# Designed miniproteins, single chains, continued (2), part 84

Each design is a single chain, and the fold is of that chain. pLDDT is the mean over its residues in the fold that is shown.

## One batch from the design tools (miniprotein)

Design m6913
Fold by ESMFold2-Fast:
Structure m6913 (fold): chain A 92 residues (1-92)
Amino acid sequence: EPLTPQQIADTLLNVAARWALDRILERYPDVIDKVAEKLGISKEEAEKLLEKIRNSPLTPEQVNRLIRLAETGASEEEVVDFLIELIEEYKK
């Protein structure tokens, strides 16, 4: 096989996470501004942190939560809160 099951799984998780984040940002264009405001950082720093998360290996549980937020039409507040949780985990 050209790819192992683990390599395929990692690729699919990254693709799913990017898809979900893009859907969320399309639905709520101000979400990055709200994340930045809540964290007390600049919009540019919030964008960098979200790009880092988008390109970082997320757990299946984290990816599933992102997919649910993208699919179910969760509120902007729920999206902001979850993105802050992800950023705080990746700031460690």
Scores: mean pLDDT 77

Design m6914
Fold by ESMFold2-Fast:
Structure m6914 (fold): chain A 89 residues (1-89)
Amino acid sequence: DELVAKYAEVGRAAGQAAVEAAKKSNDPRVMIEAGGRAGREKARELGVDEETGREIGEKAGQAALDENDPNAAIPVGVAAGVEAGRAAA
């Protein structure tokens, strides 16, 4: 499933960006914003919906905050991407 694969990649990239942001700041908004921006940029690169990519990335950043663990951003981002891809397919 092409859409599932693309949105999963969006979620992975967004999660990684949230992890990197967490290393430089303890402000949860910075992690959410970094995830959203990276998700949107990767969605644009892959030719899928940019707003969906932003939402996936914001969910990844929020997960890092909620779990108090930046590493939660990647698996949550990937899972949100898979769900979005299935909904869009």
Scores: mean pLDDT 81

Design m6915
Fold by ESMFold2-Fast:
Structure m6915 (fold): chain A 67 residues (1-67)
Amino acid sequence: MKKTAEELKKIEERGLTVHRQRLEEQGYSQDDIDRQLARLRQALKKLRERMLKKGVDPSHFYVPEPK
């Protein structure tokens, strides 16, 4: 499922790039933008884990092993 995971990563990277541009337009510093983007990346990762727990897999990607 790497191919699908790569597509999701590309979508995330594009989304983060758009967010970066918006923050720059709003006058945020590069350091603040980088910090906010790092937080967004973590939030997106958690969101995917929640979707997997819900049994929602419309966009296929790697599945974490259950404990």
Scores: mean pLDDT 66

Design m6916
Fold by ESMFold2-Fast:
Structure m6916 (fold): chain A 68 residues (1-68)
Amino acid sequence: SAEVEQQVENGAQMLLELLRANGETDPARQEQLLAGAGRMLLRLGVPEEVVERFVARARELIAADLAA
């Protein structure tokens, strides 16, 4: 749904901003934090489909930020 897509976008943007605020540029550490966020969302009962979309979108934003 559009609402879920907006929540995924907002969550992914928030994660990118958190990485920037902490000056985290190490790809291994970025992946570790992203994987941790995904696991936390699953434990909180967020559907797997939504978590997969969040993780994919966050990876896209991180890659685009590095390319800019």
Scores: mean pLDDT 83

Design m6917
Fold by ESMFold2-Fast:
Structure m6917 (fold): chain A 95 residues (1-95)
Amino acid sequence: SEKELEEERKLLEELEKKVEELRKEGKIEESVEVLRDVDEEHEEVKIKVKLVETGLEVEGVIVVDKSMPEEEKEKLIETLKLIMAKKLVYEAEKL
């Protein structure tokens, strides 16, 4: 349904605005750590996002190609941080 897609879009936009506000207030802690080499071509990267006031935290591990340009790697990591932060805000509002 077109209405369902519009409602989802509005929810995602509102969550993004809430994440931006929380980041500006220093209420989101984010960290990125290279854990290990998987092989000669790939590495594991750990991303953590924490809501300071609630103590809610999410952790993700991704496998990244070592030949990936730094700009592309940064964009991927920032996109994942935003997705993780939106999920934490959504979960916090349910509590």
Scores: mean pLDDT 84

Design m6918
Fold by ESMFold2-Fast:
Structure m6918 (fold): chain A 94 residues (1-94)
Amino acid sequence: MKELWEKIQEALKNKDLETAKELLEKYLEEVTKRVLDHLRKVYGASDEQLEKIREILEEMKEKILKLVEEGKLTENAFKRLAHEAAKRIDEILK
């Protein structure tokens, strides 16, 4: 994951939007798989909760990819979108 994130940052720095988008899609897919697996195993999340969480993570992915296309993706923007997704996930797990 760290190596993939470093490659994404380099692609963004070089304005290689195609490479950045491809690598970000792979990174976010892996994040989604790990989050869903963790929540199922550690929190005992139901299939209904996991499906809602997947939808939240897909929405976050779409927003991040749109920012890449617009040349507006920053580390702070990524962190804000991740924080918003985390808040929505916490509400589903209650």
Scores: mean pLDDT 81

Design m6919
Fold by ESMFold2-Fast:
Structure m6919 (fold): chain A 120 residues (1-120)
Amino acid sequence: MTVEEIVREAVEKLREIAKESGNPELQKLVDEFEKKVREALEKYRKGEITLEQFVREVASLFFELILKAEELGAPKETILKMVDVFIEAFERIAEAHPELRDLVQELIDEFKKFKERIEK
């Protein structure tokens, strides 16, 4: 499985979570996130950014998404489900691309810190 496919599957799971929440504002945030991820993916496909830069950009966009979801008052359980989707996706990226493992572990650790904060 490619990084592109792993990221696409993660985005689709986020869309499902947002739809199940019934929150139209959260759905719009996920739609905007998907658009920005597609733009980053296009840059990667054209060779304008490296795979490492693509992974960092996707992580940054996802971090912005979960912070905005928290700001709009999305349920804690919903936000935790979204974070778990991306932790799983990044673990799969590290397995598929061992050369990215240190970067991906750094990003997973940041998401785990966010998860610990929101669970309190």
Scores: mean pLDDT 86

Design m6920
Fold by ESMFold2-Fast:
Structure m6920 (fold): chain A 67 residues (1-67)
Amino acid sequence: EPIPQPPPLTPETLQKIQDATNYILQEYLETGKLPSQEELMKRTGLSREQVSYALQLARHILEQAGL
């Protein structure tokens, strides 16, 4: 059941988070390391909170993929 919360991410912000998540996954597959929050902020222009969310999403995707 939906709980009233702050408005969801804008489509533009959601796209940037998706792009950041894909970048994190690619970086991890190439180097075996997750990129830093500051590197992601610099590359995407996202806030620290949005970058942290993208990192959490990437970690969950990697765990689901058995990596």
Scores: mean pLDDT 74

Design m6921
Fold by ESMFold2-Fast:
Structure m6921 (fold): chain A 100 residues (1-100)
Amino acid sequence: SWAEERLAELRRLAEEALEAIRAGDLETAKQLVDRMFALALQLAILAGQDVAPIQALGEEAQRLLDEYEAGRLSREELLERMEKIFRELLALVEQWVAAL
């Protein structure tokens, strides 16, 4: 289905974002995170879900990237916290896609 294809795309974007962070490509990481949360927002709207949890996770993800850029967070800490955010995002979207 369209929703299953978008979920697969979201998983790929998450993997690419983590790889960009590992490579030190913060500009690409920020762009990929923006694309992930835009896609998740579209899926939330289609599933008739509250967008607030997606917005909160997206704001936290961008804050973590900004903290890393400012030198206040290590790459290891960024990766651990970002992996947790992506895991939470994917779990929400997987529930919605299963209901569509």
Scores: mean pLDDT 88

Design m6922
Fold by ESMFold2-Fast:
Structure m6922 (fold): chain A 73 residues (1-73)
Amino acid sequence: VELDINEHPLLNYLKAYNKALVLYSKNTDENLQEAKKILQQAIDLLSKYSGPPIKELVERLQEMLKEVEEKLK
């Protein structure tokens, strides 16, 4: 994932979320594992910021991560 700490947090969120959605839609174990990795990287990066808008973005990524993990069970 092309995540850059110098880019706006919303752009990093959109890059990670859109890539994870594409991987999630392919519904293979390999793609689901890659989606999990991308979502975790984005959560870790965005968690360095503070404030309500960033918290909402992190919560959205965490919810997507739960859906990916549920499919892997």
Scores: mean pLDDT 78

Design m6923
Fold by ESMFold2-Fast:
Structure m6923 (fold): chain A 88 residues (1-88)
Amino acid sequence: SSIGKSIRGVEEVDKWAQERARELAREMGWTEYVDEGILGVDETVKLGLEDPKYREKATKMLEETTERYREASPLAGEEMRALLEDAS
């Protein structure tokens, strides 16, 4: 189904983003916080953006992750908006 295809696409991007976040965190010395689940993908990217040595890598990761999510589930934003309106 169309829904099933979108879910699988998002799960694939989630896995990719988690692997990239772990790589970035490892280079910055934060690997243990990611492994303990304390530091997520968004938090890792934010830390990279605040560090001049890793800002370029963090920016590229953020842009690539955002693009991959948009491509994997272009309807996710629209469907989430509809669900929120229906729940109100």
Scores: mean pLDDT 69

Design m6924
Fold by ESMFold2-Fast:
Structure m6924 (fold): chain A 71 residues (1-71)
Amino acid sequence: ELEEELRRIREELDAAVRAGVAKLTDEQIEAFQNSDVPTMSKLGTLLKNKDYEGLLELLRELALKALEEEL
């Protein structure tokens, strides 16, 4: 049932991300977009464009990179 658990987690994460993005102010989004940190700047751009799918993909990429660093 790991597959079913992962599906539920993904759906909850997707909903939480969408809800969280909707609560961000334009000022907060611009602050991320203008960050000197490349990852934060990319995050800000995705948030500004309301690209929820791109945001989830970025989070996945960061998670995989963190796992590779641990290995």
Scores: mean pLDDT 71

Design m6925
Fold by ESMFold2-Fast:
Structure m6925 (fold): chain A 66 residues (1-66)
Amino acid sequence: MLDEEELERLKRRYMEEEGLSEKEAEARAEVEVGTREAFEAMKRAIDFIETNSLEERLKRMEELRK
């Protein structure tokens, strides 16, 4: 789930610094938090891949293709 506390903090910052409406600030905050969470999830996936052998990963992809 998105971090509600961080969303609220970012929303408030955009409203105060950029003069955005509450709705616009909320949308921008959601995009920023969501994008960061996606990158963090991707980094965790890459770390998992690097920890496992390339051969094991290729075997799993082959099974998913069937």
Scores: mean pLDDT 71

Design m6926
Fold by ESMFold2-Fast:
Structure m6926 (fold): chain A 80 residues (1-80)
Amino acid sequence: SEVERALAALEKDPLNPVALAVLARSPYSEEVLRFLLELVESLDAEQKAQVRPWVLAYLERNPEALDTEAGRRLAALLAE
């Protein structure tokens, strides 16, 4: 799937804007949410700033993610 290709691309380059844009517009998935959490936790402050708009777009598209512990932690890591 397009999402599976995006996840594979982000494993090679966590800042890949094409892959991040694919995830930003994708529907809610526990796998995608967990991947984004692990991705953001691995990044420094400058890299977090670069990925922030796409990860926030994913959370805005999928507000049900914030009902999960992983989603709340992801939102907290992006809050500044």
Scores: mean pLDDT 87

Design m6927
Fold by ESMFold2-Fast:
Structure m6927 (fold): chain A 60 residues (1-60)
Amino acid sequence: TLVHTVEVLGAKVTFTITPEGIEIKVEGASGKAKEEALKAAREYHGSVAELLFERLKAAA
């Protein structure tokens, strides 16, 4: 299991990467701000999380 945490638009976004998939958790924001932070995190950091997911599956 790998954990990648970023701060986006004042919110803490945590990607938990396992061989089963990627879980995304957003903390420190609510409503529209939470949705914008999640969108930005997926756009700017989602590719890194997906790369780590593929590497984790290959290493198993």
Scores: mean pLDDT 73

Design m6928
Fold by ESMFold2-Fast:
Structure m6928 (fold): chain A 72 residues (1-72)
Amino acid sequence: EEEEKLRELEERERAWLERMAAKEEELAALIAEHSGTTAPSEEEAGLLLARAAERLGELEAAEFLREAAAKV
């Protein structure tokens, strides 16, 4: 029944959001460590920006899904 399907979707969404939060925290820690101890190289800065852009894309998708769910 729909109740079980909703619970499964909620569990999957929660697991996905938890994974995204963990990755975002890890990225923030890496950026903070690099900023605190040494200036990042041009290559390192490029990689950090690419990873941040990827995380932002995933967060934007999650925000869109959250807003769509709230509207229904």
Scores: mean pLDDT 63

Design m6929
Fold by ESMFold2-Fast:
Structure m6929 (fold): chain A 91 residues (1-91)
Amino acid sequence: KAKENLKKALEYLDKAIEGLKSGKESELEIIRYVSEALKHALEAITDEKTKKELAELAMKAIEAIKNGDYKKAIEYIEKAKKIVEEELKKL
């Protein structure tokens, strides 16, 4: 169900941001949160342009995490979160 999937995507994005800020989560666990968020968002969103934008932001966030650029990773995740929030508002 679209609303439930978008809410789960937001929960995973928030967990990723918290993990990056707190340092309590492993890099692999944070990457898993970003991947789960993308999966749930793509299940809810039908617009191909929005799907592509979210996939690109998720890939950029994962790359930034792997490079140790957590500030940039948070910026990409926050951009993805804003898109998911706007999609949720349409429902």
Scores: mean pLDDT 87

Design m6930
Fold by ESMFold2-Fast:
Order: C-alpha cells, then sequence, then structure tokens
Structure m6930 (fold): chain A 85 residues (1-85)
C-alpha cells in the first residue's frame, strides 16, 4: 500500500520540517521508502500496511504538515497488488 501526500510550503524551513515529519512518520508506521522533492512537496511512502492503517497514517501526517504551516493539497492511498512481480 502506497501513501501519497501533496503539500505546498512557503519557506525552506517549513520544507525541512515537513521532510523530518515524513521520515519520523515512515519510522513510526514501518513504511519501506519515502520520497520528497521541492517546496511543492510530494511525499510518497510504501509499506505492507492495510489500506485502513495507511488512511489513518495519512490523516496523522496531513495534520502534522498543517501544524507546521504547510498547505495540504491532497492525500491519496493506493493499494499495491504487485508484491510478487
Amino acid sequence: TTLTVRARVATEEQAEQARKAAEEHREKYGFAAVAVSGLDMTIRMTGPLSKEEVEEAGKELAKRLADIGAEVVSVRVEEDESFFE
């Protein structure tokens, strides 16, 4: 299951805080990978969690991003079916 969060930040300081929040969130929920780019941020996390668990993780991350002043644009949860390809 993959979580994709898109957020816009106003400053490099907010971007750094968002990157740290994403990495802490990855550690907490056991996501295998995180990718972050630019001030118009796309945060992608992939892990073996259920869709429901990833939805809850996404809500928590979105709230944390909002708390640091980021504008959360979208939160998407996609179930990965290709575990054995």
Scores: mean pLDDT 72

Design m6931
Fold by ESMFold2-Fast:
Structure m6931 (fold): chain A 81 residues (1-81)
Amino acid sequence: MTLEEVEQKLSPPTKSLIASLRKDYTVDQLTQLAQTATIVDAIAVARFIRNLGFDIEDAAYAAAYLLQRPDLVEDIITALK
């Protein structure tokens, strides 16, 4: 799955959440996460989003998009089941 495909899967509530999270974190922190994020980091972010009331699929796509790691979507979904 490409980053563009992940973006197309984002619901309006997840887009709003991503915008909110980007305001709470510095650009440097988000850039570092994008460059260094492991599957463990992606699962932690997705679990945080899941705990905010989002379903597994929304949490996985939002986490993958926030971290710029579209390759991790399936692994995140599997880990949250």
Scores: mean pLDDT 77

Design m6932
Fold by ESMFold2-Fast:
Structure m6932 (fold): chain A 67 residues (1-67)
Amino acid sequence: DATERAREAARLAAAGEGERAAELLKQMVDDGQSADPEAAENAGAAASAAGSERGTKYGAQLSKLSR
């Protein structure tokens, strides 16, 4: 479930693993997975808040796949 993977990325970010969260979001984008847009954007924002500048980029890209 792509939405659950986006939520896993948000949990990683909440644990301070922003780069790992961003990497998971990137993998989902590369796989063309459709996740809930809000879950994807929230995970990207959380990854960025945890120190990964690329988190917002991949969260936004993943959100677009679902719209």
Scores: mean pLDDT 78

Design m6933
Fold by ESMFold2-Fast:
Parts: structure tokens; C-alpha cells; sequence
Structure m6933 (fold): chain A 55 residues (1-55)
């Protein structure tokens, strides 16, 4: 499936899935599901890059 990957300046990643859900991938490799509100807070002023990825 296609997803949007947002890499943050701190090295954490946010994945936006096609169904509208969000995942947080932390530097330590842990994966958690987050809300859109949490994703927006984490990305605010901290976006390093945005890319479309195939999962």
C-alpha cells in the first residue's frame, strides 16, 4: 500500500496510511498508533522531509 512518510528532525518518523491512520516510528524502532492531533503536534516546525513510500 502507499503511505506518506514524514521524517522529523529528531529522527522519529510519522507514517500516514491510506485509511487515514497515523503511526509513529521512534528512533529505537518502537511503533505506536497515534491520532491526527498528536501527529500534527509532533510534526509542527520539526519536519525534515516528506516522501511517498510503498509498504
Amino acid sequence: MLAIKVTLKDGNEIIKLEDGSYLLIAKDGSVSEISEEEAEKLAHGKVESIEVVEL
Scores: mean pLDDT 82

Design m6934
Fold by ESMFold2-Fast:
Structure m6934 (fold): chain A 92 residues (1-92)
Amino acid sequence: MAEVRARVRIEAPSKEQAEQAVMDAVDLLREKGFTDVRVRVLRASDNYVEAEIEARTPLSAEEAKQLVSDAITEGAKRAGARVVDLEVEARE
């Protein structure tokens, strides 16, 4: 069972779109079977959000890391936002 922590900075035309990108990523993680999904907003401005996402999964650390990266990228795409910085850590 892996624990994942991701730190992401997302830029968008509005703060609401950047926040939506984070929420869409969280929804995608839940759909993929991640549990205990928590979001901490570290910084926000008119056009970006910096957030930390933590979650648990029965998957391996490597698989979890890849799925989290994919979910964040897809969440940004759905919201019309851009991932500017992404750091993902996973451990079992």
Scores: mean pLDDT 87

Design m6935
Fold by ESMFold2-Fast:
Structure m6935 (fold): chain A 74 residues (1-74)
Amino acid sequence: SDEELLAGAKAFLDSLLAEAERLAAQGNLRGARDTVVLARRMMEHEMKFLSPEVAAEVRALLAEFERRAAEILA
């Protein structure tokens, strides 16, 4: 279902944010940045196969992900 897909996308992005935060805390800023880039690219790729309505919801999740990633990488 669309709800399951959106929940999965959010869980994936939250998981990659946690990984980026752990890497940054270890002083591995390159690894943290690479993790953020990977998450972004995977979500952008998946959006190509979604309906416009579901893609818009994923784009909103990506906007929140980008905001939180910027805080981790500052």
Scores: mean pLDDT 88

Design m6936
Fold by ESMFold2-Fast:
Structure m6936 (fold): chain A 69 residues (1-69)
Amino acid sequence: MSKEEFIEKLAEFLQKEFGFSEEVARKIAEDFWNSIPEEKQEELGEKALEIIEAEDPVAFAQFLAENDV
């Protein structure tokens, strides 16, 4: 998975579910990606996308808390 694909998908999710603007959503998505340890970026990115595609904001919030992001 590419960094750009992750940022686009997460930004779209944040706009849809939480009402963030495109600019704010993209910044949050970029900050999220950059906060993930390099060794875990691919694995955690894929898991985050799976939760986003399920449209479960509670599961996503729990994922963030459990992975200390």
Scores: mean pLDDT 73

Design m6937
Fold by ESMFold2-Fast:
Structure m6937 (fold): chain A 80 residues (1-80)
Amino acid sequence: SLADAVANAAREIMREKGFSDEEAEKVGQAVRDAVEELKSLGLTDAELHRALGDIGRAVREAESPEEAIQAVKEVVEKYK
């Protein structure tokens, strides 16, 4: 699914940054939950594409797993 694909990409980014598999999985779960919530909001395809881009940036720019999880949640709130 799209949610699983985006979550897997987030886990890979966290592993590449040197975080543990457990930390990467927590970020991946938060991303998967965020994508599913965004899909439930009735967004247009363009809005969903933009939101997924914002999630990708949030994960890449975060300095810690905790920051990544918080930033991903903030992206979802922005699109509500």
Scores: mean pLDDT 88

Design m6938
Fold by ESMFold2-Fast:
Structure m6938 (fold): chain A 59 residues (1-59)
Amino acid sequence: SSMAEEARDRELFERALAALRALGASEAQIQEVHDTARREGYRAAAELAERLGVRLAAA
């Protein structure tokens, strides 16, 4: 992907991660999102953070 696409995906990741922390995610959940970013990229990590956030908000 282009550098602009990577920058956008990183920004989405950072926003999703901040929202996840605000919802009270554990350090283990935060680490899982970071590990996903390393393995599968920022988009996959943002999607994981969004899924975890939905589950936390529903609890």
Scores: mean pLDDT 84

Design m6939
Fold by ESMFold2-Fast:
Structure m6939 (fold): chain A 93 residues (1-93)
Amino acid sequence: VNYSPLQLEIDQLASFASMLSVLSEDEKAKEHLRKAAELLQQAVQSTDTQQKIQLLQQALEHIRKAIEESTDETVKRTAERLAEKVEELIEQL
């Protein structure tokens, strides 16, 4: 894989969001996690730092909404960890 370390990290977070969308049984949480995964993939492809930050912030908002809509404690806690990692990336940019 020919990604920068940052692109690889965001790509891994997109994969986690996609996995959680499949594992979630809550329709609204599933939809928000799917949108987060799409936004994270757009962030991987972005070459502009400000656009990348904006996409990461939008993904974070959808992850937080997925946490609110989740009834499964495992999905909720995993989504909370995903949100923390996205927040850390935004702070590094």
Scores: mean pLDDT 86

Design m6940
Fold by ESMFold2-Fast:
Structure m6940 (fold): chain A 107 residues (1-107)
Amino acid sequence: MQEEEEKLRQEYERHKAEYDAAKARTDSLIAQVEKKYEELVKDPSKKEEAERFKSAIDNARKYLALADQHRAEAEKSTDPKEQLEHYRRALAAYRGALETAEVALQR
């Protein structure tokens, strides 16, 4: 039991650290996409490009909302296994938001 408890604690700390890093990176990239969108909407000739960026922002925001929901559930849970599962799902959602933002910035 002690070795399993130590392993669960290590996995929890690792997932929490990965979550915090993923959130910080995702927030930064979404801010960059939003800034580029604001520049694009000032030029009527770039309407289609602006609409693509707006779609990417909306999709990334949906992933962020899902990640925040799973994080809140992890923080409210008293079961380490449930906490790890929710952090894992939150990380997957942040990775989805990150990929959406990165793809938008590459085009």
Scores: mean pLDDT 77

Design m6941
Fold by ESMFold2-Fast:
Structure m6941 (fold): chain A 68 residues (1-68)
Amino acid sequence: MSPEELLAEMRRLLAELRATGDPATLERLVRLAARVIEVGSPEQQEEAARLLLEAHDWQNRRLAEEAA
């Protein structure tokens, strides 16, 4: 899988995470981001980091709602 394909899969998984809230989807996003960091350009690495931050923000908001 190319870095472009990895980023496309990350975007798909982010949409899936927002739809389902499944923590396993976040773990998949982390694994894909690690692969982009190993083989991607600096721009692709930055995009992977942004997608991960968005996924973590979503999960943190959900956990905060469950704690209330």
Scores: mean pLDDT 81

Design m6942
Fold by ESMFold2-Fast:
Structure m6942 (fold): chain A 80 residues (1-80)
Amino acid sequence: SEVGEAMKKAAEEIRSLPQEEKKELAKKLQEALEKAAKEEDGLKAMLTVLEEIKKYAEEKGWEDVAKAADLLIKALREKM
């Protein structure tokens, strides 16, 4: 599926990050999940998390991670 392919690409790009950057991403993911916890709709909560991660990746210059997050956001929005 398009969502599955986008998820696989996101996982590959995250795996390729240096260890310290993986730690930074994990901390940002925790913060994004806490923000999304107030959202009643699970798909909207997931989109909130992914949009926060994409923005953070863009700010850090992690272009491949940002692109992978954007593809996943687009694939999930097509299911709405």
Scores: mean pLDDT 81

Design m6943
Fold by ESMFold2-Fast:
Structure m6943 (fold): chain A 65 residues (1-65)
Amino acid sequence: SMDDRLRELARRLNLARDTVINDGSNRRKAFEELQRLLAELRSLGATDDQIADLGVKVRQEQIAS
């Protein structure tokens, strides 16, 4: 359950990052969402390095269909 929660948050974090980069109309809201998701991941005990690593892994899993 914890791993599933961390992966779900990492997927949402990747979507928020993609919006910040690619969608100027939604950038402000996406930035706020990104900050909330980072705070939640950190509250669950994930380090910044672990969050970065998990984000890469989750993105690779989404591409590999």
Scores: mean pLDDT 82

Design m6944
Fold by ESMFold2-Fast:
Structure m6944 (fold): chain A 97 residues (1-97)
Amino acid sequence: MEEKIKKAFQEADELVEKVRDEIRKALTSIPGIDEALADRAIDVVREVLRYFLLNGEPITKERLLPELEAALSTLPGVDKETARKAAEIIVDIIFKA
């Protein structure tokens, strides 16, 4: 049980760090997203991936997209349309990695 939690956290963190620069660059290309907000969005991505891995949920584009959209829409200054666009970009980057 403890090893599963540590492994899930490590796998999520390694995946995010591998694509961090690409996500940050892509997100800052969206009007209204600065580097600080992009970094906060990357933290949200890490938390969502940890949740999926901890619960043994399959990480598919179809499952990850709505969860990332919902999570990103909770960030101050991110509207529903921006959250959707950001989630689509992030999911595309993760699945091409």
Scores: mean pLDDT 80

Design m6945
Fold by ESMFold2-Fast:
Structure m6945 (fold): chain A 68 residues (1-68)
Amino acid sequence: SMDEIIQEAVDRLTDWLRANPDASLDEQAQAMSKILNEMIEKNPDLSNDEVSQLTQALADTVRAFRAG
């Protein structure tokens, strides 16, 4: 399901951010992009709207982590 795909991606990104607390904004963006691309490759039937939803969830995760 889309909820399971989002949860897997968010969990992977959260674990990476916690393991790399001193990561630059560029390194955080690269990690987000890598996870997003891997999730798209693993789930080739995702629609453009679903890819946008996944992208937004990952962006929100990075934003929330930076806010504390």
Scores: mean pLDDT 89

Design m6946
Fold by ESMFold2-Fast:
Structure m6946 (fold): chain A 94 residues (1-94)
Amino acid sequence: MIEPVELSEEERALVERLRELTRELLAEARAAHPDIPEEDIRAVVETAALLVLLERLGVISREEAEKYREEFKKLHPELAALLDEAIERLRAAV
């Protein structure tokens, strides 16, 4: 994209809320899963946040978000449960 799209006040509030929730989820997931490397936990939580954000902004459909979720779970089955938990918590809180 040549020009960045200006976010509305509501879209900016959504981005800030997702940032705060992402930090909380990252801290909680690290405490709950000390056996999982921090890099993996961060990748999962950031992927969940990105999917929720893109769906909420209308960039991707719910069907596309679920497809990307399933592809991540195929590549990283050991992280599937953490991804599902993160997506559901972010969707519920937004």
Scores: mean pLDDT 80

Design m6947
Fold by ESMFold2-Fast:
Structure m6947 (fold): chain A 75 residues (1-75)
Amino acid sequence: MLSDRSKSLIRDTVRFGYMSLRIQQHQRQTGRTPSATTMSQIISDSDQFADRYIDAMDNRDIDTINQIGDQISNM
């Protein structure tokens, strides 16, 4: 079991990483910086993604962890 401090750090790291990838994806697709509305959506998606990753780690769900890795690799 990870400590709450370790979980918080991992969650923040995953959240930031996913958010950065989503911003880059948006710029590749549109050629523009995300609007405030789009940034709110990216932040919400990043929070959900980080929560899913932490839940998978807590449950030792290797299949879900691998699926998340594949999702990131395809972004």
Scores: mean pLDDT 80

